Designed miniproteins, single chains, continued (4). Designs and how they scored, part 109

Each design is a single chain, and the fold is of that chain. pLDDT is the mean over its residues in the fold that is shown.

## One batch from the design tools (miniprotein)

Design m15781
Fold by ESMFold2-Fast:
Structure m15781 (fold): chain A 51 residues (1-51)
Amino acid sequence: VDELTKMAGVSREMAEKLVNGEYKTLNEVLKDFPIPIGVRGRVIEAINKVT
């Protein structure tokens, strides 16, 4: 989570929810948090790791 939290467009709240498996797809994350394209790959990797 520390790496995700330090990236532009990724908040600690989003990183914690991703680690807890609260999101199943990138589209669910995008409903709560607007994410730059450059960060979306990391978010997808985090979802796949915990889901």
Scores: mean pLDDT 66

Design m15782
Fold by ESMFold2-Fast:
Parts: structure tokens; sequence; C-alpha cells
Structure m15782 (fold): chain A 79 residues (1-79)
């Protein structure tokens, strides 16, 4: 599988950064460290009003902006 990198930035209602987490892999199985990082991202997102997800897979990349609306995560922008 192509190498992948995911950066998740959790933001508060004022746009201040609460947390940034980067996960990377060469297409290998998840480790205990990757699982712990995933839980940390989930905890940061629970307190966030918006999030920016940057995904790179091989030579392809995309940025996804999500916002919390009525307690739900909604995709607002994709590039």
Amino acid sequence: LPPATVTVTALDAAGAVLATHTLSSDGQDLTAEDDAAGRAVEAALAAAASAVVELTVGSKSGTFTLRRVGGEWVLVSRS
C-alpha cells in the first residue's frame, strides 16, 4: 500500500489550536502507539468546535475542514 500521513488539528470556537496529531504509516498494521494516538485525537475532538484533517496517500493529498453543528461533525470544505 502507498505510504499515508494524516494530520488532525482540533480547534476551539475562537479558532485556537487545542491539539495537533500526526499519524503516518507505510501501509503496515496499526501498532499500540497508533492506537494510543487515535484515542488522543478522539479526546481532543470531543472538546473541539472544528477540525482540519490533512491526508496524504502516496502522491495524492487532500484537506478536509469539519465543523461541529448541533453536536455532529459536518464536512464544510474539501480541497
Scores: mean pLDDT 72

Design m15783
Fold by ESMFold2-Fast:
Structure m15783 (fold): chain A 84 residues (1-84)
Amino acid sequence: MEVLASVLVRGSPEALPASVQAVVDALRSVGAEPRVQRLDATTALVSAVVPESRRDEVRAAMEQGKRDALAAGADSVTTTFTDV
């Protein structure tokens, strides 16, 4: 089975690229292949489909990415998993 890992990043237009990159790098560190969607000037969605067996590794990476994104200037970061 697979799950969709989603990270919604909100921040200023100046901080958003670095914050999004922090999430992307964290997900790539556990072998995920994240996709980035710019929803508007202050909001981006980073998502990856991953095997259910890797949920714990991906969850840890998402929490690290959230910390790094907030450190890079994001105002808020929301993480979710959806069964697909």
Scores: mean pLDDT 86

Design m15784
Fold by ESMFold2-Fast:
Structure m15784 (fold): chain A 99 residues (1-99)
Amino acid sequence: SAAEEALIRRTYETLGRLLELLERAVAAQRAGDEAAYREYLEKIREVARELVELAKQVSEEVREEIVGVVRGYLEWARRIQAPQELIDLLEELIKELEE
């Protein structure tokens, strides 16, 4: 349905915003900008909560795809040695998305 397609689109847009905020948080931390890092960390938590709520409204198949994308973000974060707080947040997000 059109409503279901709109919901899926919003979910993928939210995943994109999560990645952008993760990249900005890592950049801020590496630049030593503690204030910017903490602001991005709070925005990441807000977007993660939004993603969990959206995931409850989509099909199980779409939810499994969302988990796969977030697992990709976690692998990226580990590879670049991102701050442990971001890694922990992504691990908890995956757990919440898997119910």
Scores: mean pLDDT 90

Design m15785
Fold by ESMFold2-Fast:
Structure m15785 (fold): chain A 82 residues (1-82)
Amino acid sequence: MAEELKKIRDFLEKEGYSEDAINAILGLALSRGLTLLEVKSIVQFLDNLAVPKSKQGAVLKRLAEQAGIPLASKEEIDKALG
């Protein structure tokens, strides 16, 4: 889990995602146990739907809220990464 979450964070940072978007995506990844490959597939799907990178974190957060999926907090993310 922790190693996978670090890989996801590094990927999102290299792709130029904002801190808010990274926190939203990592929160979803931690709560659902998503792999780097799954995260890459999700953001590629959003790219194909022409969702701007700046809005992708907010879109995923809203979809999680609609599905009743609680996102991990920044504190929980930081603890999982440590």
Scores: mean pLDDT 83

Design m15786
Fold by ESMFold2-Fast:
Structure m15786 (fold): chain A 61 residues (1-61)
Amino acid sequence: MEKEVEEEGDIVKTTAKIVSPDGTELTIEEILNKKTGEVKVTMTLKRDGKTLVYTLEYKSL
């Protein structure tokens, strides 16, 4: 697992990459706005030449 955290002002970006033994890659990118409490999560799954992207947005309480 590789993990990178970048913080700029009120924005925190966290990127995590997971590679499974079967060659499946999962990349999770989280963007948190500390001022508004808004969180955006983008998940990218790659397996057998297919790419799936899922995006979720919510407010942190």
Scores: mean pLDDT 78

Design m15787
Fold by ESMFold2-Fast:
Structure m15787 (fold): chain A 81 residues (1-81)
Amino acid sequence: ARESDEVFREVQRLREELDKVIKDYKDGKITKEQAISRLEEIRQRAVEVAERAKKLGDYLSYLQAQDIAVRAAKAIEELKK
């Protein structure tokens, strides 16, 4: 129970961090290289959170964490073009 609550909160934090990185880049507050670096960290953490959610049987958090990882990966590829 407590572990599932922790995973759910981490998914929410990763989503907020992803949105913040994208906004900070669009607002000119961070460079492309800084944005890519932060997005890669978010992607890696999202994969780790997805694995923990899967082990706990929390399929909704698993899918949400995977979505964050995919969105971060797509943002990185768009920035590299």
Scores: mean pLDDT 87

Design m15788
Fold by ESMFold2-Fast:
Structure m15788 (fold): chain A 55 residues (1-55)
Amino acid sequence: SLEDKLAEVRELRDRAIAFVERLAKEQGLTPEQKAAWLKAVDDAAEREIAGLRAE
């Protein structure tokens, strides 16, 4: 269902955010670098959701 697919996208987004947070801590990313990665994750999730809703 659409609801199940949207839930999967949200779960993957949450996992990606957790990964970025861990990477930032381990690699010492600047706030700007971290923000850029988080924006990329959000942009990817928004594109996937838009694609699912367009079907």
Scores: mean pLDDT 84

Design m15789
Fold by ESMFold2-Fast:
Structure m15789 (fold): chain A 98 residues (1-98)
Amino acid sequence: AIKEYEEMLEKLGDRVYAGVSEEDRKLVEEVLELIRRAAEAAQDPSLPRATEEHVRELGEKYGLPQEIIDEIISVLDQLSREAVELIFRAIKLVREHA
């Protein structure tokens, strides 16, 4: 499960990290830690699972491109709402810094 999220994030990396300088790599690493926390939250069966509606609402709230929202929806059945929120926060931080 965690490896599946890492693969999804690698696929998003080309889009999310476009324009990010090598010098800003440390911020990217901090963002990746938030994503790892999200992957851990996704493994917790006690947490409520995300719905497509929650993903679209959070994507709009964080101002994310549709392609990123669609990538998260593609793994929706494995994500909690908390995991989606942490992932979207991480992606927004990278994009705002770029």
Scores: mean pLDDT 68

Design m15790
Fold by ESMFold2-Fast:
Structure m15790 (fold): chain A 94 residues (1-94)
Amino acid sequence: SAMEEVRKIVEEVKEKLEELYARSTNPSLRSLLGTAIHELEILLEEEDPEKLKRGLEGLIQLLDEASTHADAELREEIEEVREKLEEAVRILEE
């Protein structure tokens, strides 16, 4: 189902963000990534597709802000995560 596909993406994104959080030394980046991880944990419990979509769109914006505090390597990996979340949003629109 679309919801199962999206939950798989959310779980993969959460694991990647936890890796990026562990590698991050910038306090602002760590704070924003920590917030994103917490919000993803909440979204894994969300059963309403419209609420899930809005939450994912909010996370995409949060990660855009987080990327401004990242070095070039971490920024590229954050952008890959954002692209995965945009894919999840597209699945929910179909």
Scores: mean pLDDT 89

Design m15791
Fold by ESMFold2-Fast:
Structure m15791 (fold): chain A 108 residues (1-108)
Amino acid sequence: NNTLENNINELKELLSQTQSPQVKALGEFSLVLVTGNDEEIEKAYLKLSKEYPSLADAFKLLLSLYRQKNYQALSTYFSELSKQASSELEKQIFTIQSEIFKILAEQT
């Protein structure tokens, strides 16, 4: 899907512009969930949970929802984060993640 690839590329570009390690880590995990195989997803989960302990519960939730193929809940999760974003860049990063998972929900 060209739209999905465009949103993935936009997320990568926006993540390169953020100075928030936590926002970047959430976006990196979303990219691995969408583009990676099971081994890559597990490695990313373990690595990011170790590097960002404050986000470990969030990564666990996202992994669980992804394994359940509950892409609608993943979309909603990032939509709610976009409403609470402290900057326009963070809002855009979370909005693109919400749109990526919404596209996946429509394909399942």
Scores: mean pLDDT 89

Design m15792
Fold by ESMFold2-Fast:
Structure m15792 (fold): chain A 67 residues (1-67)
Amino acid sequence: GASLRATLTGENLEELAEKGRALIAEHPALAAGLTAAGSRGIGEALKTGAKTVRLEATETSGRGRAV
């Protein structure tokens, strides 16, 4: 199955969300995992003020990971 590791960097949450959306559009087979990972990563960025989010997603489990 397909897998992806990506790092998103932005000045604010809107920029991070837009970059995450673009990544999902490029990898539709990983959309569920990337959506879950993006939600967690953006949530942590909001909580800590981080400008960088690291995402991992795999096709086979629909699971994603962020930071």
Scores: mean pLDDT 68

Design m15793
Fold by ESMFold2-Fast:
Structure m15793 (fold): chain A 85 residues (1-85)
Amino acid sequence: SLLDQVKENILKYAKNVTDIAMRLRIPISLAKDLTIQFTRDKVDELARQQNLSDEQKEQLTRELIEEALKEIDKKVEEYKKKLKE
């Protein structure tokens, strides 16, 4: 579905900016901020295409931000694990 594609793109973006931040020693907080903005922009596009209500848009934005931030935290933990090897 279009929603699944949007979700996949957001999660890929989150993983990519986190990888870059860790490699370049950039604060993870910046990767999170970039991911939040990317998620908001993608949900705005989806809401326009699917005529979502403001309430539906806000709920979806919150849910996708939560998932994206969890993926960032997971990526950071995976990186820490690799450093121990």
Scores: mean pLDDT 86

Design m15794
Fold by ESMFold2-Fast:
Structure m15794 (fold): chain A 68 residues (1-68)
Amino acid sequence: AKIDQERQFEVAKLLAQGKTNKEIGDILGISIRTVETHVSSIMRKLKLQKRSDLADVFTDRTVFQELM
């Protein structure tokens, strides 16, 4: 759904800033479990297997097109 895509984009921006799942949940007002679900969806869309790879990928602004 579009709302899920918008939330994934918000989560992705915070991940790019090095925020933990707990910090993202606190900032966005959602549970850690919901954040983990969005992180898994983001990694799947970007074909990433490691959470640590997210920081390198998000240095390029064009990567955010994959989430929208």
Scores: mean pLDDT 70

Design m15795
Fold by ESMFold2-Fast:
Structure m15795 (fold): chain A 87 residues (1-87)
Amino acid sequence: KKAKELLKEALEYLKEALKLAEGEAKEHIEEAIKHLEEALKAEGEEMLELTKKALEAAVKALKLATGKAREAILKALLKLKKAIKEL
């Protein structure tokens, strides 16, 4: 229950980042969103694996993003890390 709420919050921050991002960062944000949407449809071990893939893609996006897009990605990463601890 708590993990799914954190994943939904992370998804909202990633969607915000996608609106603000340009270039190569946008591709990694889209990958993170895809994995996170699949994680929300999954349970147990598969949810954890997909959440880790979303985290990995979000970290790649963070390295390329600046300004408000980077801030949104950082907020998403904090929520993803908390979700992994609850899973």
Scores: mean pLDDT 86

Design m15796
Fold by ESMFold2-Fast:
Structure m15796 (fold): chain A 87 residues (1-87)
Amino acid sequence: SLDELLEEISKLLQELNDLLLNKAPKEEIEKVIDKIEELLRKAKETLSEEDFNKLVELAKIGARVIEEETGDKETAEELIKRIDEIK
């Protein structure tokens, strides 16, 4: 459901934020970004276009929040690019 996917993506975005604040290894950061991408690919196949677009918008908002909280603009921009590729 949309609500379940929203909860999953919110947890992954929070995990990414925490990894960046704790200066985790690049490989751990990349794994979480890959999980977010896979979740969005699955969502595209299972959700309506309207619900998928809502999930995408929340993921992009999450990326901007991460940029503000961590100062890591490069990671936020890469996440947004990967999200846009799934569109």
Scores: mean pLDDT 87

Design m15797
Fold by ESMFold2-Fast:
Structure m15797 (fold): chain A 84 residues (1-84)
Amino acid sequence: VPYFSAAMIEYAAGDREAGTYRLALLYKAAKENGIEVPKVFEEAYEEYPAVKDSVVLTGTDAEGNPVSKENEEAKAKKAVEELK
């Protein structure tokens, strides 16, 4: 899934706060849908309370939408639903 890949790359490439935020959203959505994800997603979710208010999201997504916390939550839910 493109969103999963993007979040993993961001996390690995050194934008740790934005990557942690996106992986935590994916973990939350996956858990709500009964989908198992790698342990790194769970670890990101544990860090989520520290980054949720401080993370800075910039740019536009592949669909041309502005990157925002609300849009990222919607994308995480959609990415997990597409795995069903």
Scores: mean pLDDT 68

Design m15798
Fold by ESMFold2-Fast:
Structure m15798 (fold): chain A 65 residues (1-65)
Amino acid sequence: MRVRVTAVTHPIVDLTTGEVYEPGETVEGDVASIRVNEETGIGSITFADGRILLFDESGVEIEEL
């Protein structure tokens, strides 16, 4: 499954590259897994290419492509 993740009010951090996607920026990839901690709202997406994104659920939009 391919997704687009848009930073809206909170940045997205790529834990594998150290890249930070600021509000208004988007990142796309084929999803291997998505996990969200319901208590904190902090989630992670692991892409099939091995990239791991960290995000705050309240500040991002995730769209299935």
Scores: mean pLDDT 84

Design m15799
Fold by ESMFold2-Fast:
Order: structure tokens, then C-alpha cells, then sequence
Structure m15799 (fold): chain A 71 residues (1-71)
């Protein structure tokens, strides 16, 4: 699934990748603070996360990460 592929690309557990995906889907223009806090807590580079999501065909989620990083 998407969570497993994202976990592999970012060096995360599948559980952490599932949590990230849940935050991203909730963040779509709202909850950007939750997404920022998640990225900071796990030491995730927004550009790297967006690139991984784009490579996995989730341009919508990649855009949400980039919008959060730009704010």
C-alpha cells in the first residue's frame, strides 16, 4: 500500500507513514500546523516528503506538504 512505499522511501515505520498520511489528508488547506508539528517531530524534510509522494502518484498530498512548507 501507499503507507508501506512511503515508509520505505522516508526511512519510517509503516505505522508512522500511516499517521503522516492521515495528517496530510486532514491538512488539505486546514490543519497545516499539525502537519508542520508532525514533520518537525519526526525530523522530516518537507521537500523530501513531497518528492516521495509525487513519485508515488500522490501529487495532491505533495502539494499539501509544499504549501505547508511555504507558509
Amino acid sequence: GLAARLAERLGLSVETAQQLLSVLEAAGGRGSELLRDFLETYGLDPERVAAALRELGREDLAAAVEETAAA
Scores: mean pLDDT 78

Design m15800
Fold by ESMFold2-Fast:
Structure m15800 (fold): chain A 59 residues (1-59)
Amino acid sequence: SLEVSRESADGILQAINENSGAKLEELGRTELAERARAATPEEAHEADRAMQEALLEAR
């Protein structure tokens, strides 16, 4: 709903950090996983890009 879109955005950013951390741990990138989980909502995009780069390097 539009009324909760802004609050939902923060929730989505937290979910992205959680998913990025889980993926990075599965790849053995514990240091990057910790960084992703510690990221602020404003840094969520950096965490996502770090995850993508780690996935590309692992493959």
Scores: mean pLDDT 62

Design m15801
Fold by ESMFold2-Fast:
Structure m15801 (fold): chain A 94 residues (1-94)
Amino acid sequence: SSQETLDRIEQLLLELYVRLQEVLDSPDGTQEALLAEVDRALARILEVADAAVAQVLRAGAERVKSLIREGAPLEEIAAVLSETMARIAALLAA
């Protein structure tokens, strides 16, 4: 169902946020590790996403990866994740 898909994607994006925070808080945390967490989350979400949701997710992932490469704060990354989730919710409600 659309609601079950939405709940699962929200859970996976929240797990990504927590993983990014853990990497950023680690003294051994690297940009490569942050980018790997984004790619891992994208792969997991794409298993449950239709083509339209997949397009929004890929766009969101590229924005997050760009912010990571620029050394942006976690709050800015969180804003992109929240915006991506809102766009997915709107698509699934249509």
Scores: mean pLDDT 86

Design m15802
Fold by ESMFold2-Fast:
Structure m15802 (fold): chain A 86 residues (1-86)
Amino acid sequence: MTPEQEVELEVGIMEGIAQIAKATDADTSLVIESIERVFREMVRRHADRPELVRRGADRLVAFLETLLSPADVAALRRRLEAILAE
């Protein structure tokens, strides 16, 4: 797989987590923590490609805005931005 394909897969996994959580009425904190773990690993694996990671993050947030409340999206965005700043 190319790095671009790996990021696409990793974003797809996080989108899948959000969809399943929405369908199962899962606790919001569990959803956020699960997405954060996958995102942190994605950032670590692609540390040499920050622009690619940023594009993946932007795509993920845009998707999550269709499923989650504005407050939950804002909380998750803050966590993702904190990870990107490390």
Scores: mean pLDDT 82

Design m15803
Fold by ESMFold2-Fast:
Structure m15803 (fold): chain A 79 residues (1-79)
Amino acid sequence: SVVEKTEEVELILKSLENIKKMKELLEENLTEEQLAELAEASEKGLEAFEEKLKEKLEEEVYKKVLELYKKALENEKKA
């Protein structure tokens, strides 16, 4: 039970770390207005979020952000 809870906490912490890295990349490359537009797109789903990233960011940057976002979602599913 203690070991299982530790593994769950580690998955949550990895998810939060990926979210923090994603936030840092987004804040470095986007204005507050563009971040708001991206947040609205994320509420509509992964496809809308990906399309908005492609519009606002260079290919190398949006691929990295999308990878971190997908990893965060995968970790939440496992937790």
Scores: mean pLDDT 71

Design m15804
Fold by ESMFold2-Fast:
Structure m15804 (fold): chain A 87 residues (1-87)
Amino acid sequence: TPEEEFLKKANELKSKLSPEEQALLDKMTELFLKALKSSPEEQERLEREALGLWLEFKAAHPERSALIDEVMGEMGKIYKEALEKLK
């Protein structure tokens, strides 16, 4: 399913990340998985919540911001691909 494909691709991104960063990715993955199954209003809310978690982490860890931006950019692409397949 698109959700299973999204989860598999998201988990592949963990190899580049510290345990703390993996925990962030897991939380964002959970939010995006919920968004894929949600109404448009709830989807937007969950997407904004995920963005908020990312921005807070980057503010706390500026030395990691470039890698986090790369990984989260890839997450966004994977999420959009799954969303397109569900339309």
Scores: mean pLDDT 80

Design m15805
Fold by ESMFold2-Fast:
Structure m15805 (fold): chain A 80 residues (1-80)
Amino acid sequence: SEEEKKKEALERVRRIADRLKQQTSPEAIKDYSLAQSLLDILENPNTTLEQIKAALEIALKHSTVPEFKEEVKRLLELLD
């Protein structure tokens, strides 16, 4: 269901955000801010899958930490 996919995406973004928070590089700080923006979107119950996909595409384009970039790619595949 769409709600199950949103819940899965929310938990996975929370996990990667926690990992990014432990890193002190400028790249990780930037990607942590991107992850927080994704969390804000995912925590809004009125956000559509289309809006989540658009936000993930923006995060993929601007992400630099390989672990975060790969997780965003996997989430986009999950939501297709």
Scores: mean pLDDT 87

Design m15806
Fold by ESMFold2-Fast:
Structure m15806 (fold): chain A 92 residues (1-92)
Amino acid sequence: NLEKAREYIKEAREALEKGDVEKAAEYAQKAAAYVQEAAAATLTDEQIEALAERIREADLAAQAAMDAGDIRKAVEHAIEAVEIGIEFLEEA
């Protein structure tokens, strides 16, 4: 459900602004779960591949930040990936 994904991503950004990186990560993960559920329910295999390509840069940036030990930056990129997913699903 995209409304739930939007609510959780808003909470994730607010938590990140307050410096609560752990809470931001929890909310981003919940938002991502709703995006994945909506994608599986509504998108074709070709659209799922297109979505994966659209979020690839954000996913790679999150992984690079995690490998560097920059947890805050990793969470910021994870939030970006979820926001791209929400936008893609709203366009579809």
Scores: mean pLDDT 86

Design m15807
Fold by ESMFold2-Fast:
Structure m15807 (fold): chain A 86 residues (1-86)
Amino acid sequence: SELAELAKKVKELVEKLREGDESAEEELRKLYTEYARTVEGLAPDDAEELAELYLEYVKGEIEGRTEETEERLAERGERLLARAAA
């Protein structure tokens, strides 16, 4: 239920970002940062880094530059999550 609500909110913000709403970018950054901190258990700095990787991925999807942003998220995201587990 909570994950479904989060997914819906992300979808709504991504659509706003596609329409050029700059406030949606800030809301997405905050939402991803809170998710990384509260669900993944990352420290604040690591949570912000993971949130920026998610934002780059979303922007890549919108602009059709998915492969590079997917690889970056996978590589750096794995390292951040491994740090949280240590």
Scores: mean pLDDT 74

Design m15808
Fold by ESMFold2-Fast:
Structure m15808 (fold): chain A 71 residues (1-71)
Amino acid sequence: SVLAEFEALYRRAYALAAKGTAEAEAEGRRLVAEAAARLAAAAGIEVADPANPSPEEEAALLEVLRKLRAA
């Protein structure tokens, strides 16, 4: 499930952030970008930089998440 994969990556990122190290924080940011990239690919949305999505790209990804959670 795309939603389950997205949430698993976000949980890993959150756990890394809780460690309080710069290395874990950087790895957490990479996992968040990976989660966004996978979600965009699954939804057919093109995101130029998953680490720095535009407000429009972010809104589109949030709409995909809303629909997946409602299904």
Scores: mean pLDDT 80

Design m15809
Fold by ESMFold2-Fast:
Structure m15809 (fold): chain A 80 residues (1-80)
Amino acid sequence: SMADKAAEAAGKAAREAYEKGLTPEQVGNIARDAALKAGAKTPEAADVAGQAAMSAHRLGYTPDEVGETAREAARAANEA
C-alpha cells in the first residue's frame, strides 16, 4: 500500500540520516521528505513522521529505534 511505502521510506531515511551524524531537525526533515516522495497520503502525515523521528533522536534512541519510530508514525498517520 502507499501507507506501507511511505512508512518504509520514512524509517529508512531517518535511520540513514542519523547514522551519518545529522541533527534531530535534519533527521526529521529527511524522514518527512522521504515519506512525501514515497506517496504519503497528506503533507500532514509526512510531518508526523518527521516529528516522530526528531523527537526519538532527541530522546537518545538508537538509529534503528529512530527509524522504527518514524515508520510507525508515518503508517499510523496515513491510515487515519
Scores: mean pLDDT 83

Design m15810
Fold by ESMFold2-Fast:
Parts: C-alpha cells; structure tokens; sequence
Structure m15810 (fold): chain A 80 residues (1-80)
C-alpha cells in the first residue's frame, strides 16, 4: 500500500538521521522496522520493496561491524 511504503521510507530516513548523530542502537531499530515494512510490501507484489528490505538488512550488518560509511551507502541506495 502507498501508506505502508511511506512508513517504510520514513523509517529509513529516521535511521539515516540516527547514523549521522552516532546513535547506532536507534539506527538499527529504525532499519529493522523498515526491513519488516518492505518485506510486507514485497509479499503484496511490490518487486522493488524486496531490494529495499535487503539493503536495510545489509545496513544493519554494516553498523554491527562498525562500517558506518557502508551503512550510509546502503540506506541512501534504499532511499533512491
């Protein structure tokens, strides 16, 4: 749904902001919410949402490994 997509995008934007502020725990929470929302969109037939969910998952992995710049790139790609 359009609303579900808007919510998923907002979670990515909040994650990006949290990364900029150095709040990694908050960034991960927003990325996990975005991933869940994009997975639901993909299940409903939004083919592009699956890629956004994978990028959100990759961003979480990068943050856990301390690759902040890699995480930012994944989030920015998902927002494009």
Amino acid sequence: SEELGRQARQELEEARKAIEEGDIETAIKHLERARRLYRELARRGDESAGRAADLASSAVGNLIMGDIEGAKRMVDEALS
Scores: mean pLDDT 89

Design m15811
Fold by ESMFold2-Fast:
Structure m15811 (fold): chain A 80 residues (1-80)
Amino acid sequence: KKTQLQGALNSLNQAIDYAKEGDLKGASFLSEQASKMAESAGDTESSEYSKKSSEYAKNGDSKGAIEYATKAKDTVQKKL
């Protein structure tokens, strides 16, 4: 649904901002929410990228978290 994809997009934008600020707990949480919202909308590709972003954030890799959140965001935007 468009509502779930819009929610995923909003969460991914916030996850990227938090990762840039060094808040990797916030980035991880928001990327996990984006993954669940994308999956609920049937967007498995964006869900998997969001999941990887969360995993990088959990491991302290802000660069990886930003990279995969950006890939997820691009994939969500193509489906809106």
Scores: mean pLDDT 84

Design m15812
Fold by ESMFold2-Fast:
Structure m15812 (fold): chain A 66 residues (1-66)
Amino acid sequence: SLSDAEKVTIARAALHEAENLEDKSPENIQKAIDTLERMRKEVENIDPELAERIAEVIERLKKELE
């Protein structure tokens, strides 16, 4: 199992990747959303500020799919 510090590190890396997507295809955007939704839940009780930032990026990516 991952430590809280490892979960935060992975979530921050996933957030960085999602904010810097090179491939903005609908498939890649959806994969980023799915990853970020998992990471948000994992860090919600560890780093609530990071979880809130992840939620903001998820909403932004969802608008790109419209």
Scores: mean pLDDT 86

Design m15813
Fold by ESMFold2-Fast:
Structure m15813 (fold): chain A 78 residues (1-78)
Amino acid sequence: GRVVGVLDVEAESEEAIKNAAKAASSVPGVLHVGVVIDGTKGTMVVVAEDREALEKAVEAISNAEGIKSVKVREVLVG
């Protein structure tokens, strides 16, 4: 079933967070990525078709240039 991940992201720049969100949104099975940025910190909401797509999105974010850390705060399952 569909899942929603709430992620805390720390990065080198606001631009790194924006680029990481774009990388996550290009992952197959990711339906939506919302992001709120405060300087070098971001909160991302990732809506995915299943857990595997969410896990791949988290991997894409963590591997994006300028990303220092990604914490999965919450996963909501429907």
Scores: mean pLDDT 88

Design m15814
Fold by ESMFold2-Fast:
Structure m15814 (fold): chain A 68 residues (1-68)
Amino acid sequence: SAMQEAAIQAVLDAIDQVIESNGDFSELVRAIRDALRRGASPEAIVAAVAKRYPQFADLVRRVIDILS
């Protein structure tokens, strides 16, 4: 859905913020939680991250596992 696509895009935007903030992960954790709450699948979130920021894919998977 458009809401789930927007929530996944917010996760990608939050990774840019982590890079800019020298490792403040608070917005990334919040964006991942919001995407899961809006019904985005863990697989869709990780796939989008792996495509754009492959170096963050494992980190995002671990955060999803903690929030599940």
Scores: mean pLDDT 85

Design m15815
Fold by ESMFold2-Fast:
Structure m15815 (fold): chain A 96 residues (1-96)
Amino acid sequence: MLSEEEKELVNELVEAFKKDPESTLLSIFENEEKAKEALEAIKNLDEEKLKKLIEERFKDLKKKRSRNPEETEVHERLREMLERFFEEVLKIKKEE
């Protein structure tokens, strides 16, 4: 579950996406190919592809730093924030 502060950060990320979707997705994935795949999935309303991209991103993060329980909790919160972010972005695209 997201805190009120985390929900506010998600809203800021959604506004950043509205202004510059490519740079926002690049900052999330830190990979141009994955950012482009995410943008295409959003355009196509492909929720399954987005969930897979989020899961792959968190597997990569887990591999790099995976032995501290505190880092696992941070990664779980970040995953929930990204899932909420993509839900909001897909809602915006569906309403266009």
Scores: mean pLDDT 74

